Designed miniproteins, single chains, continued (3). Designs and how they scored, part 95

Each design is a single chain, and the fold is of that chain. pLDDT is the mean over its residues in the fold that is shown.

## One batch from the design tools (miniprotein)

Design m11291
Fold by ESMFold2-Fast:
Structure m11291 (fold): chain A 79 residues (1-79)
Amino acid sequence: FKEVTKLVEEIAKEVAKELGIKDAKVFGNEETKEILVELEGASKEQTEEAAKRIQEKLKEKGIEAEVSVLSDDTILIKL
């Protein structure tokens, strides 16, 4: 789980840079197998595009995950 959380952090920071988002903060919860991504200063549209790109990049690495937008700047990833 920690390895997947680190991978999500790397992907989220890359996607944030691609979309002009200031920063991405990633929080893993090992008990629930959930990862939270907070995009600093993102619009809802940027967060929706980021969620799509994160899901695509995870799939390319063989990781199937449910990616959901929780708020204007927050993404939830369920493993």
Scores: mean pLDDT 80

Design m11292
Fold by ESMFold2-Fast:
Structure m11292 (fold): chain A 94 residues (1-94)
Amino acid sequence: MSAKVQEIAASHSATPEEEEKILKEIKEKVEEKKKEMLEADPSLKEIPEEILEAAAFFMVVYDLSIDEAIEIAKAMYEGTPQEELDERLAKLRA
């Protein structure tokens, strides 16, 4: 996940300073999104923290719905290959 965040930041930045700014913004938005998710739906507290963090990340980066983000996050932590996850993410963005 940290490597994927770094890759996304690098693809969207023209300078090292922009890359650092993007990484910071993503981290802040992910933490804020996790809080928003738990406030909106307290039942999400029953989901493991790793899955919630991944779901919040997918919502921030790919603009997915809560349900779509949770499904992708669960698949990732259940051992779904990265290639299949990338294909599913691309389809959801289309």
Scores: mean pLDDT 72

Design m11293
Fold by ESMFold2-Fast:
Structure m11293 (fold): chain A 61 residues (1-61)
Amino acid sequence: SPLELAKVFENAGLTDLAVAAYYQAALKNPEYFEEAIKLAEKHGYTDVAERLKKLYEEFKK
């Protein structure tokens, strides 16, 4: 599943792949946008984090 893959990539330090996998998980459960955003911000992917925040707000409506 995307969530299991995200955890594997995160533990392996593959940040780009982990963020992408959390995003895929978030499409079915919006709570996982929070994990994608936190990981992107932690590693300085500011533009990615900002886009994810905007998408998450749309899913909260």
Scores: mean pLDDT 82

Design m11294
Fold by ESMFold2-Fast:
Structure m11294 (fold): chain A 74 residues (1-74)
Amino acid sequence: SALADELAALIEELRALVAANPDLPEEVKRQVESLILLAETVLRVLEDNPDNAAVRAFAEELKAAMRRLLAELR
């Protein structure tokens, strides 16, 4: 689904940003890693349940949180 593709893209953007900025504080790296792990879990659930309203709502909130973090780190 489009939402699953957007989540997958944001996971890769966060990974790429951390890789491009090895001097980021360890606390920030752990925050990004935790968010990626949560996003990967939600992505699996969303792929199995693409039309579940609660899963989609949570995925949208997570997408917004990932976009905010990317903006803060750029």
Scores: mean pLDDT 85

Design m11295
Fold by ESMFold2-Fast:
Structure m11295 (fold): chain A 73 residues (1-73)
Amino acid sequence: SHMEELARKQIEEARELLRQAGEKAREVGRKAGQLLKQGKVDEARKLALQGQEEMDRVKKEVEEMIRKAKELL
């Protein structure tokens, strides 16, 4: 039961991390879009690349959290 509780908390934390990352990605997308409308192409590309790298890191962290949770089940 304790291991199951730890696994559930890990999965809940992973879901919350994904939710927050998704919200941040949408905000980054909006800001990059505004920069493109202003002709600031290089700044928009840099922001989009940073956002993509952050999302890739979050996905790897979430995969690790889920893997650890499965080991507890």
Scores: mean pLDDT 86

Design m11296
Fold by ESMFold2-Fast:
Structure m11296 (fold): chain A 79 residues (1-79)
Amino acid sequence: DIEKFIEEAEKEVQEMVEAGASEKELAEKVKEVAEKMKEMTKDDEQQVKVLDNAIKLAEAIIKDPGEGGRKLRAEEAAK
């Protein structure tokens, strides 16, 4: 159940935020979740594309937290 997986992932991310996790640690968790969701939704090309973008943004944050944060804000502003 994808919905239950998302709820559990959101709870884990919230717990990490409350524990004072760094932007890099949060990005690593988001990447892990997105990779698992991509495997679960492999037959949905649009969802796979969205997840690929999320993975790329998370990888950018992991590599350069400051640069990745700027890219994430720009992506949100484009919506």
Scores: mean pLDDT 72

Design m11297
Fold by ESMFold2-Fast:
Formats: sequence, C-alpha cells, structure tokens
Structure m11297 (fold): chain A 55 residues (1-55)
Amino acid sequence: GAAAEAMAATAVANASKPHEETNAALAKVFAPYASASADEAQAITAAAVEAANAL
C-alpha cells in the first residue's frame, strides 16, 4: 500500500542522504499526518513517494 511504498522510497533516500537530512524531511511529512484526514494522509504519502523517486 501507500505506506509500504513510502517506507521503500524513504529507505532509498536514506541510502544516498545523511540521516539528519532524511530525518528532518520525515518530520515535516509526519506532522501533517497527525492532523490530516485519511484522504490527506494518502495524498501526503503519495507526494513523499514521488519526491523520493525524483532523487
């Protein structure tokens, strides 16, 4: 699902970037999840996967 794809994309990004940069990006992505509806959470996950694939 979208969450699994986001985790895979994050692992790829983490391999090429330092942990501090990846951790900061994840914190920003995670913050909207805490207050977002289910649909918005899926959209945020899709955007994160797309951004990671653009690396």
Scores: mean pLDDT 63

Design m11298
Fold by ESMFold2-Fast:
Structure m11298 (fold): chain A 66 residues (1-66)
Amino acid sequence: MTREELVELAAKGAVALVRNGVDLDTAVERALRLLTSHYGIRLSPEEAAELKAAVRAAVEAALAAA
């Protein structure tokens, strides 16, 4: 899975969580944790922080476009 694919999938999951009443930060954290656990992806703290920021931005853009 590419970084771009992971961000896209995590953003889709996080958007669904936000629409179900989960706050943005919690939704991003849960979506990333679920995907990294499911695909066995191990991230450094640096990679995790960058990925979280990218997913958050993607979710904000998706919610603004709806």
Scores: mean pLDDT 81

Design m11299
Fold by ESMFold2-Fast:
Structure m11299 (fold): chain A 80 residues (1-80)
Amino acid sequence: EPPVLSPRADAVLRAVLDAWFAAHPRDLDELSPEEVRAGADEIRAQVDTAAQGLSPEDQAGLRAKVDTLVEALLRHAEEL
């Protein structure tokens, strides 16, 4: 199962994802595997920046959660 985030870490992830989706206004089913990988790199960079004030445990949890989301999106894009 995906790691459970603290409320603070969850808020950081939500803010990053909301900003990314606002900048990328397409349905997830329209993303190519290449676009998913590019988006993953952007999300990871934004999470690393936003998580600088969090505990090491929250930072690790955020990275694991992002990896889980990217894996699910990439698998979906590759199966289309």
Scores: mean pLDDT 74

Design m11300
Fold by ESMFold2-Fast:
Parts: structure tokens; sequence; C-alpha cells
Structure m11300 (fold): chain A 64 residues (1-64)
């Protein structure tokens, strides 16, 4: 699928910094932006899901 990886990464970085997310997530986005390593981008997305625990559209995960 055609997406603009730069825009996705920029938005991810902005959100992570704004919300004070763990440096690991920020580092993954920055790594992808700098090197183009798709693995880093995917890891950042998974880390975000783990941190916020968003699973099925309920607020059940905010207790984590």
Amino acid sequence: PSMTPKQIVQRGLDTAKRDGMPQDIIDKYQQYLATGDVRAYMDAQYMINQVFGISNGMLDAFKK
C-alpha cells in the first residue's frame, strides 16, 4: 500500500514527544526516519500499542 512513510513517522514522533512516551518509541521512529529500516517503524507501532494497551476500542487498557 502506498503511504507516505515520512508523514507517518513525523506524526508518530510528534505524538510520542507530546505525550512523553518512552524514549525507546521515539528512538524507533527516528531510526526509521534516518535509516529507512522498516523494522524500526513496525517496532514503534507495536510499542505504542503496548504502552497504551489499545485493543478493541474500549478504554480498558488505560489502567496499565
Scores: mean pLDDT 65

Design m11301
Fold by ESMFold2-Fast:
Structure m11301 (fold): chain A 75 residues (1-75)
Amino acid sequence: VEELVKEADKLEEEARKLFDEGMKGNQDSIEKAAELYEKAADLYLEASKLDPENRFEWETRAALAYMEAALAKKA
């Protein structure tokens, strides 16, 4: 479970960096950021299934990552 969360955290960090670059004028970077946010969300959702004691925390992180992906797609 820790490995899934660490991977999701890395994807979120990469997505944030790409989103920042996209806001400076690179639309392809924004699209890539959205993809990485969605992947991070999927990993948090898997972590919630494998770690039922912390399910609410992982589901919340997944929801936030999906929201960030949706916002990137609208940018």
Scores: mean pLDDT 79

Design m11302
Fold by ESMFold2-Fast:
Structure m11302 (fold): chain A 63 residues (1-63)
Amino acid sequence: MEEDIKNAIERVAKKYGVELSDEEIQEIIDYANSLSPETPDIWKIFFAAKKAAELVRKKKAEA
């Protein structure tokens, strides 16, 4: 699961051409893991990817 979350984050970063630090990746993983225990793993991966996309868009808008 954690590896799948990390892979989803890295794919989003690569798609937008933005480099995320190990710290930023870990923060997104921690966010996904902080979701309700009732949240299915597939949704945790989805929300991690969404969080990564939001961070990437913010970085590109500030550039």
Scores: mean pLDDT 77

Design m11303
Fold by ESMFold2-Fast:
Structure m11303 (fold): chain A 97 residues (1-97)
Amino acid sequence: PALPPWSAEELRRQIERLREAAEAAGDEELAAALARALELIEENPEWSAREVLAVYVAAEMVVLDLEPEDLKEVIEAWAKALGIEPEVLREYIERIR
């Protein structure tokens, strides 16, 4: 799967719009997770589009509240798609929780 050719800044803006949409829809859990993801992105201005996407994916995983077996499989699949180590994605999930 190809990642879209988005800059880190464009992805941050899309995540911000998704947070606003979640708030408007009354999805407080998604809105809160996305707000925490945006805080992490702001703390790391050197992050590329890959890291910004990874943090966004981590926020979605936090909201899904998957069983441990399913969470491990989903983390491995997304880490492979993003081209990062599974441990890095897991760290982002823990920081957003």
Scores: mean pLDDT 81

Design m11304
Fold by ESMFold2-Fast:
Structure m11304 (fold): chain A 85 residues (1-85)
Amino acid sequence: MDYEALVKEYQKRLAENPEDAEAWVNLGEALKKLGRLKEAEEYYEKGLRLAIEKGEDRSIRQRAVKGLAEIGVEELKAAVERVFK
């Protein structure tokens, strides 16, 4: 539940195994919760690429795609709120 602690945990996991698609996606999810949307997007993309390349569980790929879509929606909401306050 502590997203900063989760970021540190998954960063350690990725330092040991940079090919861990699930860890990249989980790190993206934690960063999204912290509002670090650009970093979250990069990590979701990395996790998605690795999941596809390795034929990883479909759920990992779907989680990455969903996370990327949610970031896009949040960025759009912020833009709309800025213009149409």
Scores: mean pLDDT 78

Design m11305
Fold by ESMFold2-Fast:
Structure m11305 (fold): chain A 84 residues (1-84)
Amino acid sequence: NLEAFLAPLVQAQALLQQAQDILDNQPPSDANKAQALALVEQALSILQTFYRGLLPASQIPALEERTAKQLEEAKAAIEKKFAS
């Protein structure tokens, strides 16, 4: 069932969209920043787990490094968006 197989990707996209909606529609606050970051962290965790299942073991360290970099970039972007 292709829909069941791709469900984690759909869930991750929904979480990223929720994070973006917070950044675009909510006032800058520590609570909103923390909520947006938590949604991004959850989405990246789902994506890493999904791709880890598809990749050979030799490529897992590169996936983990890429995910860590994406998380740090997301943290920086959220901080910059809420900086005034």
Scores: mean pLDDT 84

Design m11306
Fold by ESMFold2-Fast:
Structure m11306 (fold): chain A 83 residues (1-83)
Amino acid sequence: MEEEVLRLLLEALRLTDRLPDLKLARRLQALLLAAAGEISMGDLAGALETLEELLRLLSTVPGPAADELRRLVEEAIRLLREA
């Protein structure tokens, strides 16, 4: 589960480069890196909170890159909740 979640977060991190708002992209990158660190340290509850905050920030962002980011983050949250 950890390996699969980290793979999803790395894919999400790549997609932030495709966002038109660089300020938002930097904030999302920071949250993705924080979540990855939390997972690697075994803080799954902290990772869930971080990813849920990231999902809230993405909720009003239009475009295919944002849509794919939401999909990856939602899948990561699902896997962490089922762990």
Scores: mean pLDDT 85

Design m11307
Fold by ESMFold2-Fast:
Structure m11307 (fold): chain A 88 residues (1-88)
Amino acid sequence: EIEKLKKEALEHAKRAMEIAQASDHPLAPQAVEAFQRAIEAVEKGDFAEAYIAARTGANLMRQGGVTEAAEHADKAAEYARKALELAS
């Protein structure tokens, strides 16, 4: 069910962005940009771009030690990947 995966990806990407926005870490602005790109991609049904953007944000937050944001971003990427597989 693509619609359920889309909602899960959006929920996790939005939570990752909220945590990153609340962070004062130097990498947080770049992660917020990546998460915003992931959200826009999911809304457009571009799950390939959503996966890439969510992975980028996850890596930035993991480098910054913002583990909770990285975990939500990893989940967003996983749901986007599953949606991509079903849409193919």
Scores: mean pLDDT 87

Design m11308
Fold by ESMFold2-Fast:
Parts: C-alpha cells; sequence; structure tokens
Structure m11308 (fold): chain A 60 residues (1-60)
C-alpha cells in the first residue's frame, strides 16, 4: 500500500513540477508506513535527501 500511496500522491500533484511531485510521492510513501530509505529509493536520492523530500512533501 505504501507504493500505491506514493503513486496516488504523484497523480494528485501532476500539475506541479517534477520535483514537487516526487517530494509528495516520497512523503506519501513514508506516511503510509514505509521508511524514509524506501522514500529515497522512490525519489532516486540518498537517505538524507529522501527524508528532506518527505518532509517537504508534507508541507506543501
Amino acid sequence: SAEEAAKKAAEAAKGMSPEARQALAAGAYFSDGGSYEEAAKLAGVDKETGRRYAEQGARW
């Protein structure tokens, strides 16, 4: 379900920039019980950047 949550978030933010959409997808994945390491894999970045992306996605 975490991957499905990420896809749903990405579609919801489809009108946003690719970076913003990626951040929202990572945030949704983390919030759905994934880890920020898995969120980083979805965003294609290291764990630290993935955590920052998840935090950014939560604050849009």
Scores: mean pLDDT 67

Design m11309
Fold by ESMFold2-Fast:
Parts: sequence; C-alpha cells; structure tokens
Structure m11309 (fold): chain A 87 residues (1-87)
Amino acid sequence: SIDEKIEEVKKEAEQALKEMENALRTLSYEEFVKRINEIVEKLKKKFQEAVDEARKAGDTEALKKINEIYKEFLEKVNELLEKARSR
C-alpha cells in the first residue's frame, strides 16, 4: 500500500540521518561530505520511487506527505553539513 511505502521511506530517511550523525563524529570533513552525498543519492532514488507510486495512484495526500518527509530530510542533511563545516 502507499501508506506502507510512506512509512518505509520515512524509516529509511531516519536511519540515513543516524548514519550521517555517526559519520560526522568519525570522518574527516572531506570523507564526511563524500559519504553524505552517497547516502543522499540513494535516498533520492527511494523518494522518487515513492513519488512515482503516489502519482500513479492519484493519491495527492500521499504525494504531499512524501514531499514533506523529503523536505525535512534535506533540512536535517543541511544542518549536519553546517555542523561539519563549522568544526
């Protein structure tokens, strides 16, 4: 179901952010940026798949939820990049 897909991308985004927080503590700035870009690219594909599924279903509420999760994810990624740059 689309609700199951929304929950899956939300969980994957949360797990990705935890991996990024760990990377922030353990990696150099250059290694951190590279790792973040790799994680973000993988998540972009997952979000795009969920968006495409919602569009095919004509589920505008699901599409809005997926877009909000993606936006929050990117905001948190930018916060972590800012922290890495500032240390």
Scores: mean pLDDT 86

Design m11310
Fold by ESMFold2-Fast:
Structure m11310 (fold): chain A 100 residues (1-100)
Amino acid sequence: SSEKKEELEKLIKGLENLIKELDKLIAQARQYGVPEEVLKELEEVKKRLEELKKELIDALNNYQSLTDEEIKKIKEEVEKLENEALRVLLRAQRLISQAA
């Protein structure tokens, strides 16, 4: 249905926006000398977001075959990873602010 397609497109757009924000933050974190451990956490969560985005694009290409339960599971997986990414992002932002 068009609703399933729209939902997946919105989730993909959300992931794209978060990846873009992480790219900016990684560049700033490198500039301000944030610890390597935190840089690796940012790079790892970005990689996981990019992998999930690829999975969602594959799901979008076959959206008509997806059940409502499968869409729900995708939404839950996106929310979980976005929450993890936001935690790492906030930690890095605090360290940048302290180093600036």
Scores: mean pLDDT 88

Design m11311
Fold by ESMFold2-Fast:
Structure m11311 (fold): chain A 79 residues (1-79)
Amino acid sequence: MMSREEIRERLRKAAEEAGVDLSDEDLDTMANLLHDYLPSEEVLEEALERIEELIRKGDVRGAVLYLTARVIREGIGPQ
């Protein structure tokens, strides 16, 4: 499985390429959510690619909403 550091660097690069200002705290939060809540490397890669695409298009809000929806879908919730 991809490391949190690797996920964080991919997100940072996408933000830099798009000219988007994402804080270290935002990058850490997004990387932690992707690493901790997505069930497999395949699902993680699919979600990360979509998030990178949204960030590169300048749609940071869409990227955050997509991440939140994926985290909810993959099993975050009360038992």
Scores: mean pLDDT 79

Design m11312
Fold by ESMFold2-Fast:
Structure m11312 (fold): chain A 59 residues (1-59)
Amino acid sequence: VTIDGTLTKEEAKKLAEEFKINVIVAGDGPRISYEEAKEIIKKLIEEGKLKPGDTVIFT
């Protein structure tokens, strides 16, 4: 799963630990907040597009 937006390494680690997913920050996309990133992840899980063990790429 790819998300348009970038965040800090610390925020990526926090998301990975909280949701049991792999998080990669791959690009210099628009900066998003931790809160915005968290809501995007929650929505993807709710829609069945993301499950534990999956990889999310922020670009």
Scores: mean pLDDT 78

Design m11313
Fold by ESMFold2-Fast:
Structure m11313 (fold): chain A 71 residues (1-71)
Amino acid sequence: DLATEAARRAAERLGLSEEQRQAAVDLAKEVGLDGLTVENISQATGLTRKQAADLLRAIVLEAAALKEAAR
């Protein structure tokens, strides 16, 4: 799933803990890319609003890279 792969890669790139990475992946699986918000990422991972915004941006960029690699 594109959303879960993008979330995993973004969390690893930002050096998040295994628990935070898993929370981000689980959230992405539940709501999809379009359902991700700064607030639901912050609530699911325990990250600050600023860190959650950085993660959301990283997820969007990783998803774009994955789409380019697929076609």
Scores: mean pLDDT 84

Design m11314
Fold by ESMFold2-Fast:
Parts: structure tokens; C-alpha cells; sequence
Structure m11314 (fold): chain A 70 residues (1-70)
């Protein structure tokens, strides 16, 4: 399962783990499509219908990725 597949999973627990781990995986260069991961994290962070914990973790990971790219 790719990180994008995990972030887009129907399983909220899997999305939580994937969102939490996304920044570390991005920094390690372990992501096949880093731009796709960044875009999915942005969508999750901005989705008002998403679980609040998933939105928070997606936002935190996106902020960490943005700091790496700065």
C-alpha cells in the first residue's frame, strides 16, 4: 500500500497513522510521489467533513513538509 492509498483509505485509523507518519516518510525520501502525498495532506487538512484528528495530523505533517521545502 502506498502512502497516498493509506491517506485516502476508508479506515480512519489508517488515515490517522498515515497522516502522522507522512512528514517523516517525506523527509526520508521513501515516498514514490511526494507531490501527490502533499496534495492529499492538503485536501485532508482542509476537508470539514474529515475526522478532526485526521485534519490536525494532516495539517501538522504538511507544516513539517513545508518547513523542509523552505
Amino acid sequence: MSLVEALESEDVALRLVAAHDAAAAYAAGKIEDPEAVREVLRRLAEDPSEHPAVRRLARESLEQIDAIEA
Scores: mean pLDDT 81

Design m11315
Fold by ESMFold2-Fast:
Structure m11315 (fold): chain A 80 residues (1-80)
Amino acid sequence: SEKTREAAREAGRARLEARYGPEVLQLIDEFKKKVEEAYSKGNKEEIAKILEDFAQRLEELGMPEGEIEAYRKAAEKYKK
């Protein structure tokens, strides 16, 4: 249900905030808005750039490379 999905999202956000600080939530929210806009425009190059920028910002906040790798791999798929 939507209520269950929202509870799961809130729990996930609380865990990320506890580990990396409140800035990570703002970064995630900005990333979601940017990637959704690029998707709506069909701009694959912009999606790749957004994913790479997001990965770099997560790295700056201290996220482990293993968790960041998924975003970098996704960016490579949108470059071609």
Scores: mean pLDDT 81

Design m11316
Fold by ESMFold2-Fast:
Structure m11316 (fold): chain A 60 residues (1-60)
Amino acid sequence: MSAEELEREAKEALAALEAAGMPESDLKLLDQQIKRAIDRGELELVAAAVEALKALAEAL
């Protein structure tokens, strides 16, 4: 998966968490951490984090 695809998937996961009621401050922190990880080339870590965030949104 490319960095661009991971950024898109991350935005979708964060939007799902926002719809599930996660506070805006927490969403902003997660967005910043994901962007930093992408900038560092930690794409496997970002992919794992995005899947975890999607699972959390589905569980809420």
Scores: mean pLDDT 81

Design m11317
Fold by ESMFold2-Fast:
Structure m11317 (fold): chain A 109 residues (1-109)
Amino acid sequence: AATTAEIDAVLDEFKERLVKINPELKPLVDELVAHLREATPLSFVRAANLFEEIVRKSSVDELKEIAKVLEDTIARLKALGPSPVKNSLIVFFEELLKRVKEIIDEREK
């Protein structure tokens, strides 16, 4: 089974990579990842709202980098052993990735 430490390591890398894309968004990214660590239905709603704010403040080039980070994060989570928390995070990140791709397509047309 995936350990809390293994999941936390994936979320820490996700956070670091998002902050590198846009350091000005660090407070939003820090709060987003804190809610993801809680992994409750309410915390996922809060995380989704914070992610929409990050998306609104991001350029198309930054969104393309965020999409790559999301794809890598999903792959890393899938490589971990089975866990209900891991499965919930994968579903959540796949929905975020879908949303980012939709916005990139909308802004480039």
Scores: mean pLDDT 88

Design m11318
Fold by ESMFold2-Fast:
Order: C-alpha cells, then structure tokens, then sequence
Structure m11318 (fold): chain A 67 residues (1-67)
C-alpha cells in the first residue's frame, strides 16, 4: 500500500537521522522509527496511513533539528 511505502521510506531516513549528533534530532528520529514500524505491522489501512504520516512528520522534525 502507499502508506506502507511511505512508512518504509520514513524508517530508512529516520535510521540515518538516529545517528545525528543532535539529541533532539535523534529523539524525533527514534519516534519516527517506532511510528513507521507500527504502520508496517498494522492490519488496519486507516491506522497504517495515520502512523505513516506520523513517521513522515517525525523525519521532517528530525531534519529541522539536525540543522
């Protein structure tokens, strides 16, 4: 599904950001990984979409914090 593809991409980006020297960026990245993993395991498509969006938002927050 589109949601699971978004979650997969967000997880890959978040895993890289989890190695940031910025503690805030790492915290957002770790949350994004958790949301992405929940989205990938979800049996409910609506829940998967919500969780995937959460992961994408977490990645964006981590990218901003890392600057």
Amino acid sequence: SAAKEQAKEAKEKAEKLSKSSNPGARAYAMRAIEEAEKALKSKDEKEAERLAQGAVNGVKAAEIAAK
Scores: mean pLDDT 86

Design m11319
Fold by ESMFold2-Fast:
Structure m11319 (fold): chain A 80 residues (1-80)
Amino acid sequence: SIEEFIKEAAKILEELGIPKEKIEELVEKFKELAKVKPLSETIREFEELAGELMDEEKLSGEKKVEFRDKLIEIYHKISS
C-alpha cells in the first residue's frame, strides 16, 4: 500500500540521519502528488526529491545507494 511505502521510506531516511522535520515535509509533498499523479510517477518524483534532500544533508554516496536500493525493494512489494 502507499501507506506502507511512506512508512518504510520515512524510516530509512531517519536511519540515514535526515532530520524528522524534513522527512515530514517530504512525506506531505508525496501525499499531495499521489492525489493527482499515477503511483509510478509519484514514486519517481519522490526519489528525486529525496535525492536532493540527501545531497543538502551531505549524505555519502554509499548511504544514497542504500536508500535507493531499499526504495526499489519497497516499490516492487507494493506494485505486485
Scores: mean pLDDT 77

Design m11320
Fold by ESMFold2-Fast:
Structure m11320 (fold): chain A 98 residues (1-98)
Amino acid sequence: DDEALLAEGRARWEAASAEARALYELHPAVTAVAQEQGNEAALRFLAERLRAAGHELGAEFVELVMAGAPQELLERLEAAILAGREEEARALIAEARA
C-alpha cells in the first residue's frame, strides 16, 4: 500500500549518507544547469550548493573534478563519499591536495 511504500522509501533514505542524499536531491537541478549552461557551470553550481548545505566532502570532490585530479582518485573518492566512508574520503582529499 502507499503507506508501506513511503515507509520503505524513508528507510532507504535514512540509510544513505548525508552526502549521497544531497547529491541525489541536487541531481535534477545540476542536470538542468548542464543542459542550459554546460558542464563547467553545472559543476560550479553543484559545489556551491553542496558547500552552502554543509556538505564539504561533496563540494571538495566537485572542486577536484574541476581541477583535473586523476580519474582513479576521483573514482575512489566518489565511491567513499556515496558509501558514507567519511574518513577514507578525507584521506583521499588530503592525498590529492598534498
Scores: mean pLDDT 76

Design m11321
Fold by ESMFold2-Fast:
Structure m11321 (fold): chain A 88 residues (1-88)
Amino acid sequence: GPAPREERLEAMRKALADVEETRKTLLELVKNKKVSLEEAAEGLEKQAEAFRKLAEYAEEQGDDETAEIAREVARRLEEFARELREME
Protein backbone atom coordinates (compact mmCIF):
# COMPACT_ATOMS: atom_id res chain seq x y z
CA GLY A 1 0.00 0.00 0.00
CA PRO A 2 1.02 3.68 -0.19
CA ALA A 3 1.65 3.89 3.58
CA PRO A 4 4.53 2.16 5.41
CA ARG A 5 3.52 -0.94 7.41
CA GLU A 6 4.22 0.91 10.68
CA GLU A 7 1.79 3.71 9.71
CA ARG A 8 -0.90 1.17 8.73
CA LEU A 9 -0.50 -0.66 12.05
CA GLU A 10 -0.76 2.61 14.04
CA ALA A 11 -3.85 3.61 12.02
CA MET A 12 -5.52 0.26 12.81
CA ARG A 13 -4.72 0.54 16.52
CA LYS A 14 -6.23 4.05 16.50
CA ALA A 15 -9.31 2.74 14.64
CA LEU A 16 -9.74 0.07 17.34
CA ALA A 17 -9.58 2.73 20.10
CA ASP A 18 -11.94 5.03 18.14
CA VAL A 19 -14.59 2.27 17.99
CA GLU A 20 -15.11 2.48 21.77
CA GLU A 21 -15.23 6.31 21.68
CA THR A 22 -17.74 6.20 18.80
CA ARG A 23 -19.80 3.61 20.72
CA LYS A 24 -20.04 5.88 23.80
CA THR A 25 -20.99 8.90 21.66
CA LEU A 26 -23.61 7.02 19.59
CA LEU A 27 -25.14 5.36 22.68
CA GLU A 28 -25.60 8.82 24.23
CA LEU A 29 -27.17 10.19 21.02
CA VAL A 30 -29.49 7.17 20.76
CA LYS A 31 -30.42 7.50 24.47
CA ASN A 32 -31.39 11.15 23.82
CA LYS A 33 -33.25 10.18 20.58
CA LYS A 34 -30.97 12.36 18.41
CA VAL A 35 -29.99 9.53 16.01
CA SER A 36 -32.04 6.66 14.53
CA LEU A 37 -31.04 3.19 15.78
CA GLU A 38 -31.48 1.75 12.26
CA GLU A 39 -29.37 4.47 10.58
CA ALA A 40 -26.56 4.13 13.16
CA ALA A 41 -26.56 0.31 12.89
CA GLU A 42 -26.48 0.41 9.06
CA GLY A 43 -23.54 2.83 9.13
CA LEU A 44 -21.59 0.61 11.53
CA GLU A 45 -22.32 -2.52 9.42
CA LYS A 46 -20.98 -0.72 6.32
CA GLN A 47 -17.82 0.33 8.20
CA ALA A 48 -17.33 -3.26 9.45
CA GLU A 49 -17.49 -4.56 5.84
CA ALA A 50 -14.80 -2.03 4.83
CA PHE A 51 -12.51 -3.26 7.64
CA ARG A 52 -13.17 -6.88 6.57
CA LYS A 53 -11.98 -5.97 3.05
CA LEU A 54 -8.94 -4.19 4.50
CA ALA A 55 -8.08 -7.31 6.54
CA GLU A 56 -8.25 -9.47 3.37
CA TYR A 57 -5.94 -7.03 1.56
CA ALA A 58 -3.45 -6.89 4.46
CA GLU A 59 -3.36 -10.70 4.71
CA GLU A 60 -2.70 -10.99 0.93
CA GLN A 61 0.26 -8.60 1.43
CA GLY A 62 1.64 -10.77 4.28
CA ASP A 63 0.70 -8.17 6.91
CA ASP A 64 -0.99 -10.57 9.34
CA GLU A 65 -0.75 -8.20 12.34
CA THR A 66 -2.65 -5.42 10.53
CA ALA A 67 -5.16 -8.02 9.25
CA GLU A 68 -5.82 -9.28 12.81
CA ILE A 69 -6.43 -5.77 14.16
CA ALA A 70 -8.67 -4.88 11.19
CA ARG A 71 -10.73 -8.05 11.85
CA GLU A 72 -11.04 -7.07 15.53
CA VAL A 73 -12.26 -3.56 14.52
CA ALA A 74 -14.86 -5.16 12.21
CA ARG A 75 -15.96 -7.59 14.95
CA ARG A 76 -16.48 -4.78 17.48
CA LEU A 77 -18.39 -2.64 14.96
CA GLU A 78 -20.62 -5.64 14.14
CA GLU A 79 -21.27 -6.27 17.86
CA PHE A 80 -22.13 -2.60 18.39
CA ALA A 81 -24.52 -2.59 15.41
CA ARG A 82 -26.26 -5.65 16.90
CA GLU A 83 -26.56 -3.94 20.30
CA LEU A 84 -28.17 -0.89 18.66
CA ARG A 85 -30.67 -3.05 16.73
CA GLU A 86 -31.60 -4.83 20.00
CA MET A 87 -32.42 -1.45 21.68
CA GLU A 88 -35.73 -1.20 19.78
Scores: mean pLDDT 80

Design m11322
Fold by ESMFold2-Fast:
Structure m11322 (fold): chain A 63 residues (1-63)
Amino acid sequence: MKLTLYAGTEESGQELADYLRSLGYEVEVEIIPFGNITVLDENGNVLASGRTVSEVIEQLDKL
């Protein structure tokens, strides 16, 4: 499955992309300055959104 990741910083984007790729996902990263971290599926559904990588991972773990 291909996921789209919006991140407010390169650092947060890289951390979360590495996590998702370790789970077998293909991840496209887009940096949106001052935006929340948001993970979308291939259909554009929001899977998780938060201000920190930890918040987003906690939401993904509940799926």
Scores: mean pLDDT 80

Design m11323
Fold by ESMFold2-Fast:
Structure m11323 (fold): chain A 70 residues (1-70)
Amino acid sequence: GALAEKVVALAEEEGKETLTPAELYKYAKKAGAPEEVALLAALRAAQAEKKEVTPEEAAALVEEAVRLLK
């Protein structure tokens, strides 16, 4: 969705190929995500086996958080 697309755009603007959970939270908030969505997406990213996520993976986590928190 538009929110996830904005997160990817912000990551690309900053030259990021991967995002830490903290960066995902920051970009989700900048994209206009509600606090609960940004926190849930970042928390799920933090639980990933790898310590960083791609922008596409971050976008999927944001969309999943929106779907779960309606």
Scores: mean pLDDT 80

Design m11324
Fold by ESMFold2-Fast:
Structure m11324 (fold): chain A 86 residues (1-86)
Amino acid sequence: MTEWTEEKIAAAREEARRLARETAAALAAAGVSREELIALLEEQLAQESNPQTRAVLELLIALLRAGRSVEDAALAVAEAIIDALV
């Protein structure tokens, strides 16, 4: 059993939200477009053998293709990872 306390779960969710915002801001500042990000993620997915990482990449690509913002897509993926750990 994972020893996740309410405090650790809350801290992990807050950190996930912070990282999603910071990642989206960093990509925007670097001039990375949605199309460029999707292409990079698809290339990474083609070379990825870890099933958990593949699932994360597939979800992120699907959300970006559906027109979600980079911040919203990153947040949704981060929340899915946190939910899988608790």
Scores: mean pLDDT 73

Design m11325
Fold by ESMFold2-Fast:
Structure m11325 (fold): chain A 69 residues (1-69)
Amino acid sequence: MDKLKKELLERVKKAAEEALEKHKENVTIQTAIRLIEIGTEFEIEQLVKQGKLDEAKAVADETIKIFKE
């Protein structure tokens, strides 16, 4: 469980960093990316704590998809 949580959080963080670099001139979008990252990290931690590993993976994948649009 701990290894999976770390891998999911690292993937989300990397996607957020790439999105922030892409939108470095847009403060509104940067703020949105940071808020989504924080919310996603919190949700993944709660889902992993509850043993909902498949839901945690789905949350990470959905957030990464949003950052790649």
Scores: mean pLDDT 81

Design m11326
Fold by ESMFold2-Fast:
Structure m11326 (fold): chain A 64 residues (1-64)
Amino acid sequence: SEEIRRMVLNLARDYGASEEAALEVAERIETEELSADEIAQLLVDRLGVPPVVARAAAHEILKL
């Protein structure tokens, strides 16, 4: 969704990740039925988001 892409792009911007990495993460969240823990791990590993922030963002993404 546009809301997921926007949220992931904002996180990439805040934590110094590339737009390309953000779009790849957003596509995986949109196309795969990922758990909150799996989404949080992608945000940590691909975008460098701190674990506590990544977990909060993952829960918000699942509500969209």
Scores: mean pLDDT 86

